# Designed miniproteins, single chains, continued (5): the designs that were tried, part 87

Each design is a single chain, and the fold is of that chain. pLDDT is the mean over its residues in the fold that is shown.

## One batch from the design tools (miniprotein)

Design m19007
Fold by ESMFold2-Fast:
Structure m19007 (fold): chain A 116 residues (1-116)
Amino acid sequence: AREELERAVEELERLFEEARARNPAAAEELRRTAEATAEAALAIYRRTGSLEDALEALRNAAEAAAAEYADDPAAAAGAYAAFGIAAARVALAAGDVEAALEMARESLEAARRALA
């Protein structure tokens, strides 16, 4: 589980670096938005005790960010990668390695679909 999570996060980081190389401005905006959303998601988790609600907020934000870059497949993939990394970190902070792996894999699949 943890080793699989580390590999999935490494792939997401690679996809984000590809997005950054193609569109640095969009990648930097997506990184900042993902970090801010992760902080908000952790606040939701601390207030409600619901990791599911926190991860749902990150999933919805990822889809919204990717939709803003519908005309730029690399930036859209970068959105899924940035928010996927953020979601995995939130799940790990909550102590849930399996949820982190699920979010990382889901985001990786979404990023790859955006590039197809």
Scores: mean pLDDT 88

Design m19008
Fold by ESMFold2-Fast:
Structure m19008 (fold): chain A 68 residues (1-68)
Amino acid sequence: GREEALRNLRLAIEYLRQGNLAAALVALDDALKLAPPEMHGPLREALALARAGNLEAALAAAEEALAL
């Protein structure tokens, strides 16, 4: 549910801060799978930016998703 999604999102944010893109992608995918529908848009944006290798933009999008 939302708690597990937020836990994985916080983990993804930590990996993005460390520059660990591979681990961040796994955590973002897990967050999206566990997330309620209202979090899907922001999480998909964060995931797309991370897949593009834009760590700074992915981190910003992930923090926006966390604030939702």
Scores: mean pLDDT 85

Design m19009
Fold by ESMFold2-Fast:
Structure m19009 (fold): chain A 88 residues (1-88)
Amino acid sequence: SLEEEERILEELRRLVETDPEIQERVEAMRPAIERRVRALGERAGADAATVERAIADALEIFGYALAAYKLGLISEETVRRLEAAAEA
């Protein structure tokens, strides 16, 4: 239901904003994500503003993936694949 969807989305947002483990893991991955996104942006000919927005978006997506994992919505394997993709 829409109410259940909104409740799940609010819980995901709450975890991303308040969970210290999620915040710590996002910050640990920041250098790899920034390096990867900048490399991809350079190959695509993206401007600096587009690259910085893409970095912010990638960090937010990773935070929500960790929150979804904590709620049992995605597997640990999915999180590990996302971490590996950032390090490639």
Scores: mean pLDDT 88

Design m19010
Fold by ESMFold2-Fast:
Structure m19010 (fold): chain A 66 residues (1-66)
Amino acid sequence: MKLTEEQKEEARRLIAEAAKGADLSTEAGRRRARTLAVGLVQRHFESLGIRVAREELEPLAEEVLA
């Protein structure tokens, strides 16, 4: 499902939270943080009954984590 604007903002916040404690100083660390954050956000939305494609979350993770 496509995310609403409010859900995108929530996803960005969750991505930033999931990245706390991750090594964002390296590109490999940022890639791992993005993968972890996307999975965590998908799980969060699934707990609310919302199915989200990984492709909807990847651009948001890249915006937050670069």
Scores: mean pLDDT 76

Design m19011
Fold by ESMFold2-Fast:
Structure m19011 (fold): chain A 62 residues (1-62)
Amino acid sequence: SMFYKGTALKDYTAKTPDELTLEKGEVVLVVEELPDGNLLAYSTKKNKQGLVPSEVVEIEPL
C-alpha cells in the first residue's frame, strides 16, 4: 500500500515506549492503519516509528 501523510490535530504525549509523542501540526508518514484504532507512523523529525491514536491525526494521501 502507498504511505499516507498524517498531521497531528493536537499535542499528544506517548503513554508507552511504543508510542510517538507529537506536537500539534507535526507531520508523520502513516505506514499502517491498525484495527485497534491506532496508526503505525514514522516521524522524520524524531527519526522514530511508533503508534499514535487515529483520532489525533488527520490522514491524507501523499
Scores: mean pLDDT 81

Design m19012
Fold by ESMFold2-Fast:
Structure m19012 (fold): chain A 80 residues (1-80)
Amino acid sequence: RRLTAIVRALQKELGLSRDEAFEVASEALRLAQKKYPNKLPTPEEIAEAVAEVLRKKYGLTPEQAERVRQAVLDALREAE
């Protein structure tokens, strides 16, 4: 459910294909789990991991990354 919410938010905000959005979402979830190995990552921690992946691998500006972070956070909270 969380993975689907992230994928849809990335498709809406960045126009990524389903496969591209799935790769970003999967990497962000792995990064969040690596940072917090002894617990389930929070929506805030997952959204921050998505922003970090996009900044490092796709060269998003801080403003673009923050907008996507907020969209992912909202999607995770609303369970869309």
Scores: mean pLDDT 79

Design m19013
Fold by ESMFold2-Fast:
Structure m19013 (fold): chain A 71 residues (1-71)
Amino acid sequence: MKLSLEEGLAAIDRLYETLKAMVEEGVITVDEAVELLRNAGKVLASMAPDEEARAEIQRKTDEKIAELEKL
């Protein structure tokens, strides 16, 4: 199954919001949230339709990881 770029980016956004809320509420640690997002981003990037979409999904994943690390 190949994931569209839009679907991949939306999935990263949804996961980021969930993980951020969980960290802010003390349910998980920042390190746990970063690891979950990093692993999900790798899976989503591997399902991308082309190299450009893969790079874009990875770029967004890295941006959201940096945002989690600021919490």
Scores: mean pLDDT 84

Design m19014
Fold by ESMFold2-Fast:
Structure m19014 (fold): chain A 74 residues (1-74)
Amino acid sequence: EEEARRRAAELAREAVRAALAGDLSTADHLGIQAVEALPEEERARAARLIGEAIRAAMNGDLETAEKLVEELER
């Protein structure tokens, strides 16, 4: 659903911002919430994309993190 994907992307962007700030606990919590906002059949893909986005943000690679969150909306 479009609404579920939009909500997941919003939570994923918040997780990326938390990771950039060094708040890994909040990033992990928001990342899990983003995955759980999606139907079960989409969660494996979402977990991969969100996990990679958080990792990219932790490494200061905001461009890659943003691309991965954008991919989640597709």
Scores: mean pLDDT 82

Design m19015
Fold by ESMFold2-Fast:
Structure m19015 (fold): chain A 107 residues (1-107)
Amino acid sequence: AVDDAVAGAARALGVPEAVLRDMTAEELREEVARLVEEARAATRTPEERELLDAAVAQARALGADVEAALGGTETGRKLGALVELVLLRSYWETIRNDPERFRRMLA
């Protein structure tokens, strides 16, 4: 499960699988925080900023659901953080290229 999730995330993020496998949940959370900060700095309109805030909230909620489903385990924390990171990257890419598609995904 973790190995499959790491492989999928590596493909989605464009990074080597070994790098993600060796990262802790804390390091993954730091990557999420960095991506949020970079994305906010890159927003061009108030509307894009509002969509980014919705994306951050949605990715965080889904990551938390994954962690909760696996209990308070280290595996759960790591998978939750990976899900949040992958979803946030995907949502931000969608907002940048097709904001109407992102709105439909949230509806």
Scores: mean pLDDT 79

Design m19016
Fold by ESMFold2-Fast:
Structure m19016 (fold): chain A 94 residues (1-94)
Amino acid sequence: SLSAYQQALKNILKALVGKPELVDSLTEEQLQELERIIDEVLKEAYKNGLSVEEAANLAKQRASERLGPGVGEIVAEIVKKSMELYNKSIEKLK
């Protein structure tokens, strides 16, 4: 069984990806690995000046290798949406 935190995290991820059934299938260990991949890719993207598309493709590759191709698509969508929202927020402050 998942903790209350992990249930809440799944609900947030389902809101972002549009494929809730794939998120619901994730185990506790898979959720932790997914979180690590997202954090790793976002840090690399902003440090190295990667485009949203480059970061999404990197996330898809890493998640597909570690968690399977279906999860790779989900992680790519999360990274893309997160970066697009962040970049729009920063533009409003300029």
Scores: mean pLDDT 76

Design m19017
Fold by ESMFold2-Fast:
Structure m19017 (fold): chain A 81 residues (1-81)
Amino acid sequence: SMFDRVEGKVLALVMTDPEARALALALQPPVSASPEERIRAGLATTKALADLAVRKGLISEEERDAYLAEAEREAQRLIAE
């Protein structure tokens, strides 16, 4: 699916790109963070990496927006549990 393709490119970026890795490390929540804060931090990291993927020409802005909308729905489900 488009989502799986976009997610695969974003995940590959973290594995292959030093800028993406540094960004992911910088956005890690503190050890004192609540479960909700950790989920929100994960979503923020996903948004930042998707933006980087657009800047690097790996995905379109439309693909990023669709991917982030689904990621945000998943984060809200986890917070509600």
Scores: mean pLDDT 82

Design m19018
Fold by ESMFold2-Fast:
Structure m19018 (fold): chain A 66 residues (1-66)
Amino acid sequence: SSDEKFAKTTFNMVFKHSVKHGLSLEQAKENLDKAGESLISLGVDKKIVEKAKKEAIKKLEEAYAK
């Protein structure tokens, strides 16, 4: 769906920004939380947002473990 693509694109942009700019894992996770709140405020279904956010957090933790 368009909402799933929008959520995934949004979280992927936050992920890439965090890695590129060397944000801490904690700051990057805060930015993902803020992005999720913004998506919900724009009318994206909470379950879609939560699923996409969990995937983004997993990628973030894997990137920061190296």
Scores: mean pLDDT 86

Design m19019
Fold by ESMFold2-Fast:
Structure m19019 (fold): chain A 95 residues (1-95)
Amino acid sequence: SERDKLMEDIRYLEEKLEELGTEARELLADDPELLARVDQSLETARDFLEQARRVLERDPDDRYSIQHAKMLVGMALTSLVMVQGELIKVRKQKA
């Protein structure tokens, strides 16, 4: 179901955000200002995923709840992609 797919997507993205946090701490040990901004973006993404999970748990079969959760997951994904882009840029500069 769409709900079950979204719940799996949320779990997958939560795992990816934790991986990115670990990578960011390793790559940005010499740039604490950028690390703080990355950590804040990852925290914001985690908050969107938590909100999406709560929406799906409250009213799992409601069409509006599914649509709202999709939007929240999309916002988390946007933050994740932005962080990935920044880390790719940093890796390229350090190579």
Scores: mean pLDDT 87

Design m19020
Fold by ESMFold2-Fast:
Structure m19020 (fold): chain A 80 residues (1-80)
Amino acid sequence: MELTLAQAQKILEALKASDAEGEALAQLIKEKLLELGVSEEDAQKVADFFLDHEIPLSLLKSLSVEELRELLNTALKLLE
């Protein structure tokens, strides 16, 4: 499953409104993916990807919508 730019924008807006890191950040990403219609299994896999790679919120906030979409779709593809 591939995320649209509109879905990535909603996730980026949630990230910019948050100070969550680590497990809390992974949970936020999972919840937003579920709200956007991503399956529970795929949303959990993306959350685990962000935890395993220790991706900081500051890096995510610095990304464009297109860059965030690419990162999220890469995480989904790598977990197939």
Scores: mean pLDDT 79

Design m19021
Fold by ESMFold2-Fast:
Structure m19021 (fold): chain A 77 residues (1-77)
Amino acid sequence: WKEFEEEARRLVAELRALVAQAVALGVLSPEQLARIEELIKELEDALKKKDFLEAERSMGGLEVMRDTIANLIAAAS
C-alpha cells in the first residue's frame, strides 16, 4: 500500500505540473481542467479511504490523461 500511495502521489504531482504547463500554453480548456481536477479528487478520496480497487481505477484514468496532456504540450511546442 505505501508503494502504491507513493506512486499515486507522484502521478498526481506529474499531472498537476503538466496541467500548469498546458494552461500556460493555452492548449487546455476550462472544461478539460475541471474534469482533470475531479479525477484527481476521486483518487485522493480513494487513497484517504484506503480503497485499493477505486484508487487503481482512478490511477488508470489519470495515466491516460497525463499522456494526453503531454501530447498536447508537445504539439503546441
Scores: mean pLDDT 77

Design m19022
Fold by ESMFold2-Fast:
Structure m19022 (fold): chain A 72 residues (1-72)
Amino acid sequence: MDKEKLIEEAREKLKEGNYVEAAKLVLEAAKQGASLKDVTELSIEILKKAGNDEEVRKLVSEAVRAALASEA
């Protein structure tokens, strides 16, 4: 699946309140080389809505790490 489609789907899930699914999609996009900007912007929006969810925090942390690793 295109990283662009994963980012778009993550935004859709975020709007629907499916925060864990949104975080999983952001992580998948990051692993496929999505930009650090897109990953961090979506991660911040997800954390604003569900920052107290431990699974969400873990998933967005992994997504940011994956995006940073691709920058080396």
Scores: mean pLDDT 82

Design m19023
Fold by ESMFold2-Fast:
Structure m19023 (fold): chain A 108 residues (1-108)
Amino acid sequence: TKEKLEELIKLLEELLEAAKALIEAVKNKDISKLIGASLRIIGLIIDIERLLKETELPEEIKELIEKAIEIARELIKLALDDNADIEKLEELVKELEEIIEKLKKLAE
């Protein structure tokens, strides 16, 4: 279980980097990078959900990972809005960072 949890944390860290790239694309009004970051996030969500389904984890850990996936979906939805709220996007990224830090402590 520990090895698969470490793999899930690594995927979530990649998700966080993709989310930061998404916000930068929104700030720069770079449609190409916005699409690229959105597709990267979608791919990572699929990989995380697949690994989560195949892994027996404590309910607390599972709920934290599911919350991270929900945050990632909301980030894409808000970023694709014509009036994207950058402050809200940055708040969601901070929540994702806090979830990853909690998971790292639980993996110790």
Scores: mean pLDDT 87

Design m19024
Fold by ESMFold2-Fast:
Structure m19024 (fold): chain A 61 residues (1-61)
Amino acid sequence: SMAEYEEKKKRIYEAVAAKRGEAAGLAALHELDRLEKEVGPEKAIEIAKENLEKSGIKVEL
């Protein structure tokens, strides 16, 4: 649902902003919006989480 997507999107922002700063968090939101247009919200969240975990950022969703 849209509500679940927005909550997970917020969690991703918070995780990135806490670790890398606000500008990085905003960049992650922009990338997530791009991915959502390409692959849909569920797959966009999955890809973003995997990429962040590979870079050392743990995201709890």
Scores: mean pLDDT 83

Design m19025
Fold by ESMFold2-Fast:
Structure m19025 (fold): chain A 105 residues (1-105)
Amino acid sequence: SAIARLQELIRQIQESQQAFIQAVENNDWISATHHQVRIMGLFVEMGLLLRKAGASELAEELEKLFQEYSKKTIEALRNNDVERLRQIHQEFLQQLQKLLDEFEK
């Protein structure tokens, strides 16, 4: 089902975000870049899946949410604030779950 695929995409985003933070902490910028590119790809797949399911408004909300997430991530990286990165990651996942709950209605 579309719901099951969206849940799997959120799980993969969470996994890639954890790997991204770990790579940043280790100053492994090659791995950090790899994980960030994967997150972007998963986000694109989620948006396309929502649009194919007729949920264009939720896809637009997802795009806005990802733009806010990206901006906050860049700001935290500029400040070398790994704890803020973890907080941003958790807030983003909670918002993704809320969006999935709206899609299930």
Scores: mean pLDDT 85

Design m19026
Fold by ESMFold2-Fast:
Structure m19026 (fold): chain A 100 residues (1-100)
Amino acid sequence: MSEDIDKIEELMLEFMKKNNVPQEWIDSFKKTLENMKRNKSSLGDVLLAVVGYVSGLLARGLISLQEGIDLIRRIGEAVNLSPELVEQLINMLRDAAARL
């Protein structure tokens, strides 16, 4: 689990940096993951936090929906998620986009 969280953190930080996300949001995300790791949160809870942050970036116009989808797919590959779970996370992001 810790190594999966570390992989998720690396991919998210690279993505946020590439898309010029404000440092305060990057720091908030890092703190969220640190707290989740210390509290022994499930991988599922970490993935929900990831979708929440990606949805926030989309809502602020910092990323496109396709960039968010591509990130979720890369995370799914890195931590060996089932295709069904990856599609579920993508659908959550699509639903968030539809509410904007």
Scores: mean pLDDT 85

Design m19027
Fold by ESMFold2-Fast:
Structure m19027 (fold): chain A 95 residues (1-95)
Amino acid sequence: QSREEQAEAVRRAAEALEEEAREALARNAPRRELVTLAVALSLTASVAEQLEDYETAARLYEAAARLYRAMGTPEDLALAERYERRARELREKAA
């Protein structure tokens, strides 16, 4: 599979996961579902980062951070802050 085909697949997965995360938050989905989505978002972000698609990676880390903030435990908030910092660093690389 070419790097360009991989990048396109990651962008499609990113769009689907971002929409699922938005809908899950809107309906106050249970913690199990929010955790599953946050993990999928962060793993997809890591792949986008390896492909140097820093814009997509940043958006996915930001989406994962929003899910962790919504869950709201001290550990969740620490994860949200970590992903928010990573997203800012990646946006600087994208510019």
Scores: mean pLDDT 88

Design m19028
Fold by ESMFold2-Fast:
Formats: C-alpha cells, structure tokens, sequence
Structure m19028 (fold): chain A 75 residues (1-75)
C-alpha cells in the first residue's frame, strides 16, 4: 500500500541519518561534541526500536526533530 511504501521510505531516511551521525562522530575530536553526537545516535536507535509502534505522522515528526538536532550539531 501507499502507507507501507511511505513507512519504508521513512525507515530508509532514519538509516541515512544514523549513517551521517556515525560519519560525523568519526571526524569529531571535541569530547563535548562527540558526547552530543553519541546521545543523538542513541535517540535515533530508540526511534528504530519504537518504529512499528508509531503512526506515520509521529514518525515524520520525530525524524524531523532528530534531523534538526543533527543540523544544529554539524554547523
């Protein structure tokens, strides 16, 4: 269904965000920023664990919030 395809796209997007966070973590030398990146990775992993329990709208909102946090850290 269209809903199942949208959920699959969000799962892929969440995986891309996780990969981007790990790239930044490998490049970061500042201990405080490393800790912030690790905390954000933990939040992404928690969202993966709750993925099947959340509505499509909740998944979109959570992914948007995590992406905004990522953008703030990597500027």
Amino acid sequence: SATERERARLLVSLGILRSALYVELQLETDPQKRAQLQQLIQQVDELFGRFDDLSLEELRQQLEQLTQQYNQLVQ
Scores: mean pLDDT 90

Design m19029
Fold by ESMFold2-Fast:
Formats: structure tokens, C-alpha cells, sequence
Structure m19029 (fold): chain A 100 residues (1-100)
């Protein structure tokens, strides 16, 4: 189980990666390395989250990964996916901070 300090550090890094991911997509740059790094950080959090929230975050991240893999750079859809993932990750932060 992660400490409060480790949780806060992971969420700050994930937030920075979400911003970088959007910027790379806007500039038509390869976002695959950023989404892969985001996946690694998310997987560190999932074991400590509720089953329902972990499932929602995992499914949302998989949808984003498939869009990036298929080079489906519909900016509106990407923004909607990033906003939803950001909201779910915020819920995960709140859940972890509440029980730590």
C-alpha cells in the first residue's frame, strides 16, 4: 500500500503526463511514449483502489490507449476521454487519501 506522500507524487506526475499527452496530440506528435508511462503509474494505484473505481479507470485508459494506437486524433473525443480519465483519477486520489 502506498504512503500519502507516494500517492501525491504519483498524482502530480499523472497530471503532468495528461497535459503533455494532450499537447503532443495537438501538435500531431507521437503520444505513445506518454500514454505508456501514464499506464505504468496508473497500474501502481489500481491495487489500492476499490474494484469498481479500478475497473472504470482501467476501461477509460484502455479506450485512450486504443485511440492513440489507431492514430484516431479526433481532438474533441481525445479531450472528452482525457477529462473523464482526469475525473476518475481525482476520485482515486480522494479514495486513497481518505483511507491512508
Amino acid sequence: MLSKEEVNELFLEMRELLLELYDRILNKEDASPIVEKLRELVEKLLPDLSEELAKQIREQLEELEEMIKNKNYDLKKIQEQLDKLSELLGEGHDELMEKL
Scores: mean pLDDT 81

Design m19030
Fold by ESMFold2-Fast:
Structure m19030 (fold): chain A 58 residues (1-58)
Amino acid sequence: MKETLYVSLPASASAEEQAAAIARAKAGLEKAGYKVLDVDAEPRLVGDNRVYKITVER
């Protein structure tokens, strides 16, 4: 089953902070039994936040 999840970060977050947050999200999802299929490379800007789309499968 495929699901879509989102990771939200402040727009002021550095590229390293963004990568670290995505890596933590991937690790948490994999530990919960999900397979991470894709992470949107271009975050959506929502107000003062960058929102990354993550596609997962269980």
Scores: mean pLDDT 78

Design m19031
Fold by ESMFold2-Fast:
Structure m19031 (fold): chain A 87 residues (1-87)
Amino acid sequence: MEEKLEELIELAAEYAARTLGMPLEEAKEEVEKALKEHLSEITEEQVEKAVEVARLALRLLAAEEAGDAAAVAAVRAEFAALSAAYR
């Protein structure tokens, strides 16, 4: 749990830093604060799902920043498949 939560904090912080243009350390502090506030309500399964979503979101952001339309399409397809699997 703790290892997966740390990975989620790092991925979510990187996404927030890149999308909001804030320093990575500040993003990490805000994400960690938000997650710790609700830690007792979050299951390990929910953290695992959030990590997968965060990884896809970062890959999508990187592909969009690179202007790689094929990579954007591939990541969006993976996100759609992941979304379907969680239903």
Scores: mean pLDDT 77

Design m19032
Fold by ESMFold2-Fast:
Structure m19032 (fold): chain A 64 residues (1-64)
Amino acid sequence: SRLEEIQRLAEQAGDSDLASAARTARTAVEQGLTSEEGALRALLELADILNSSPEVREAIRRAL
C-alpha cells in the first residue's frame, strides 16, 4: 500500500515520529476509520510540522 511505502521511507530516513504516524494511519485505514487519501494528506501536513526531509514530503505528494 502507499502508506506502507511511506512508513518504510520514514523509517529509512530516521523519522521515527512520522513512521509511527504512518503505522497508526495504516491501522485506521484498515479499520475503515479514514480513507487512504485522507491519511496521506494528514501525513503530509505532519511531515511539514516535523520538518521532515524533502524526499519524504515529495514521496507523500506522489502517493496522493
Scores: mean pLDDT 85

Design m19033
Fold by ESMFold2-Fast:
Structure m19033 (fold): chain A 94 residues (1-94)
Amino acid sequence: SMAAEAEEGLEELTRELGVDRSVFRDLAETMRRVAEVRGPGAALQAAAFLLQQGVARLDPAARAVLDELVARLRAEGASEEVIERMRAQIDAAA
């Protein structure tokens, strides 16, 4: 089920990052940590997931980190189609 998949996703993030679930409320910090371990694309996917689950909010600090990660994706050669798709997922979840 979608709820079981969401719970597994949250558990995997806690395990991968070595943090408590309470850290996920800080979307800016969570994105930075995911970007360090898995790169900027994975950080944006994690952001969309946490927003969809209502665990985090897209506050000004998170928006600043989002813009930085998008700039990094462009510098690393990601297409504008990929970037637009990721932005659309985050905006739809916010």
Scores: mean pLDDT 82

Design m19034
Fold by ESMFold2-Fast:
Structure m19034 (fold): chain A 76 residues (1-76)
Amino acid sequence: DLEKELDSSLLEVFINGEKKVLTPEEFKKLIGDYNKDIEGVDKRIEELGFRFDPNSPSSFNRLMAAVQKAIEERGK
């Protein structure tokens, strides 16, 4: 259950070349802000697999990697 796992977990993300530890709500807010400001970030996330596949046991890891890559591309 992706939502339950993120509920108590801290996420390590690279933003503008900096490593940050975020709560799930801070992480979602960051993604939303990037999507609002620049076209392409949300599309890149979708291209990298921003789609949870319940039949795949590693879907969660793929999703996290895709989001991190999109954030890194947004950074300088």
Scores: mean pLDDT 52

Design m19035
Fold by ESMFold2-Fast:
Structure m19035 (fold): chain A 55 residues (1-55)
Amino acid sequence: MVTLSVDVSGVDAAAVAEVLSQYPSLQITYHDGVVTLTGPEDQVRAAAEKLAALR
């Protein structure tokens, strides 16, 4: 398991939610414009890359 934080400040909330809906196996927390993803390394990295691409 891996934990990774992604800054999504200024990103549209609906776009963030759509990306996260593709990874239902991940444990997700949101605080102060930062999304923290916990789960299998492949899923966490893929989700983080998609979130970063939204900026």
Scores: mean pLDDT 81

Design m19036
Fold by ESMFold2-Fast:
Structure m19036 (fold): chain A 94 residues (1-94)
Amino acid sequence: SSDHFMQGMRHLRQRDWDSAIQHFQRAIDLDPNNWQAWTLLGWAHMQLRDWDQAIRSFNRALDLNPNNTTAQRNLSLAYRRLGRFDLSRQTDQR
């Protein structure tokens, strides 16, 4: 829901990554089509260096909204962090 999404964003700003993840996960449980929640869930996982979880979240965000430039750029970065340069090049923007 938008309430859980907003609470997730508040915790994200406070660097409370675990609380942010919990709220974004609840937002997704209530609205699985919330590509913004998937994007911010991925970003929170990047802060924890959970590259695999970040990649899954960004891929889901892009499945829902292919024009999500933020998710595409962060997906590329996550692949580079994981050492997956082959996949990073596929998602890089000009």
Scores: mean pLDDT 86

Design m19037
Fold by ESMFold2-Fast:
Structure m19037 (fold): chain A 117 residues (1-117)
Amino acid sequence: MELPKEVPDLRAAAWVVDKEGRAHGFVGPPREVYEKLKEALEKGYILAGVVAFATTPEAREAADQLVELAIEYFKKQGLEPEVRESEKDGRYVKSVVADVPIAEVGGTFRDVRAEAA
């Protein structure tokens, strides 16, 4: 995944699903979020969603570029992503999500008798 342009008025959120079906979320500056995504994807985790938040015209353009990068990654995973866009109260939000099965959130085990790691 290519690292996004640094823009002060741009924030990103993303989540991945690990090999056990457990969801992991990251929120922060785009570069930090994408570095964490790169590490997760290199481990074989599946990208499930990306959201970009922008409050300036320059940040809006960067948000669009972030979502396009995420769409490319979803297609490489064989997933068909849904793109959504909204603008309210000076805040632009663009998101891309794919239907990825999630078995667990927050690191809980589905089978209580499963061997503890």
Scores: mean pLDDT 69

Design m19038
Fold by ESMFold2-Fast:
Structure m19038 (fold): chain A 70 residues (1-70)
Amino acid sequence: MEEELRKLIEELEKKDPATAAYFRRQLEMILADPDPERRERGLRSLKIYAEAVLEGRTPSYEEIKKKLEE
């Protein structure tokens, strides 16, 4: 998960460095969370968001919540 997310952020940085910087900051904050379950959910959420942005769309709150529920 972390490795895949880092690669997504690197691809995003090539197209939009400002958005990539924001995602990097979010990743650092998520990784600093001492709760492993919250950290894992945060990583999954950020990955869903990053993938959608890289595809040129914004995911809905429901889409993110549905994927996290699983």
Scores: mean pLDDT 75

Design m19039
Fold by ESMFold2-Fast:
Structure m19039 (fold): chain A 92 residues (1-92)
Amino acid sequence: MPSLEEQLEKTIAQLQQIIDDLKAGKISLDQAIDRIRALEIELSNIGLQTSDRTLVLVSASLGMIVMAALILKDKEFLLKSLEKLLEELKKL
């Protein structure tokens, strides 16, 4: 299993790719939401198995962003929310 630092670096890279692809129009809003959901499930499972509160909280934050994006259907809201989460993850 990767270390917490390695898992956070992978998560940061995956979130950055989703942001970049969505900004470039390479993926739709729905495709971005699907990628975030996959990441949420992965982080939740790892966090629960390792009892890592940071990964559980990151997973919960992604779940909240997904729910808000589904309700609002707002690409700019999704981008701003992901960019804020990415900035916070880089501080860890």
Scores: mean pLDDT 81

Design m19040
Fold by ESMFold2-Fast:
Structure m19040 (fold): chain A 62 residues (1-62)
Amino acid sequence: PPPMDLESAKRAVRTLLESLGYRPSEEEVERVATALLEKYGEDLQNLPVSEVVAEAVRILEE
């Protein structure tokens, strides 16, 4: 798979949050994607979807 850059992470986060019924702003998507990349880096690609969801929701609700 291609390396997870910020733009790819933002698209994945937006799609994921929208699938859960959220309507995130561009600022919220960037904040969540940036925090996930800072916490996990390249390991983000190897995380279970459930773990990514839990962390994204936690960051969004901050």
Scores: mean pLDDT 75

Design m19041
Fold by ESMFold2-Fast:
Structure m19041 (fold): chain A 72 residues (1-72)
Amino acid sequence: SMAEEQRKRLKRLYELLKNDPERALEESKDDPEARARALFALKKWEEVVRLVSEVYGLPEEVVREEIERNLG
């Protein structure tokens, strides 16, 4: 079913984020949320700020403040 395929896709994403985050980034080209998670795992903070800003429709300065508040 569609739900089973989505669960399988999500499981693969989390396995890649843990074991091979660069490949997770390559495989998430068409999925902005998955791409943001991969960039976060790679600690590419400026790319995370830009992508999260686009996905959530928030100013980059607001996104940067939230990241800094949570990660120091």
Scores: mean pLDDT 72

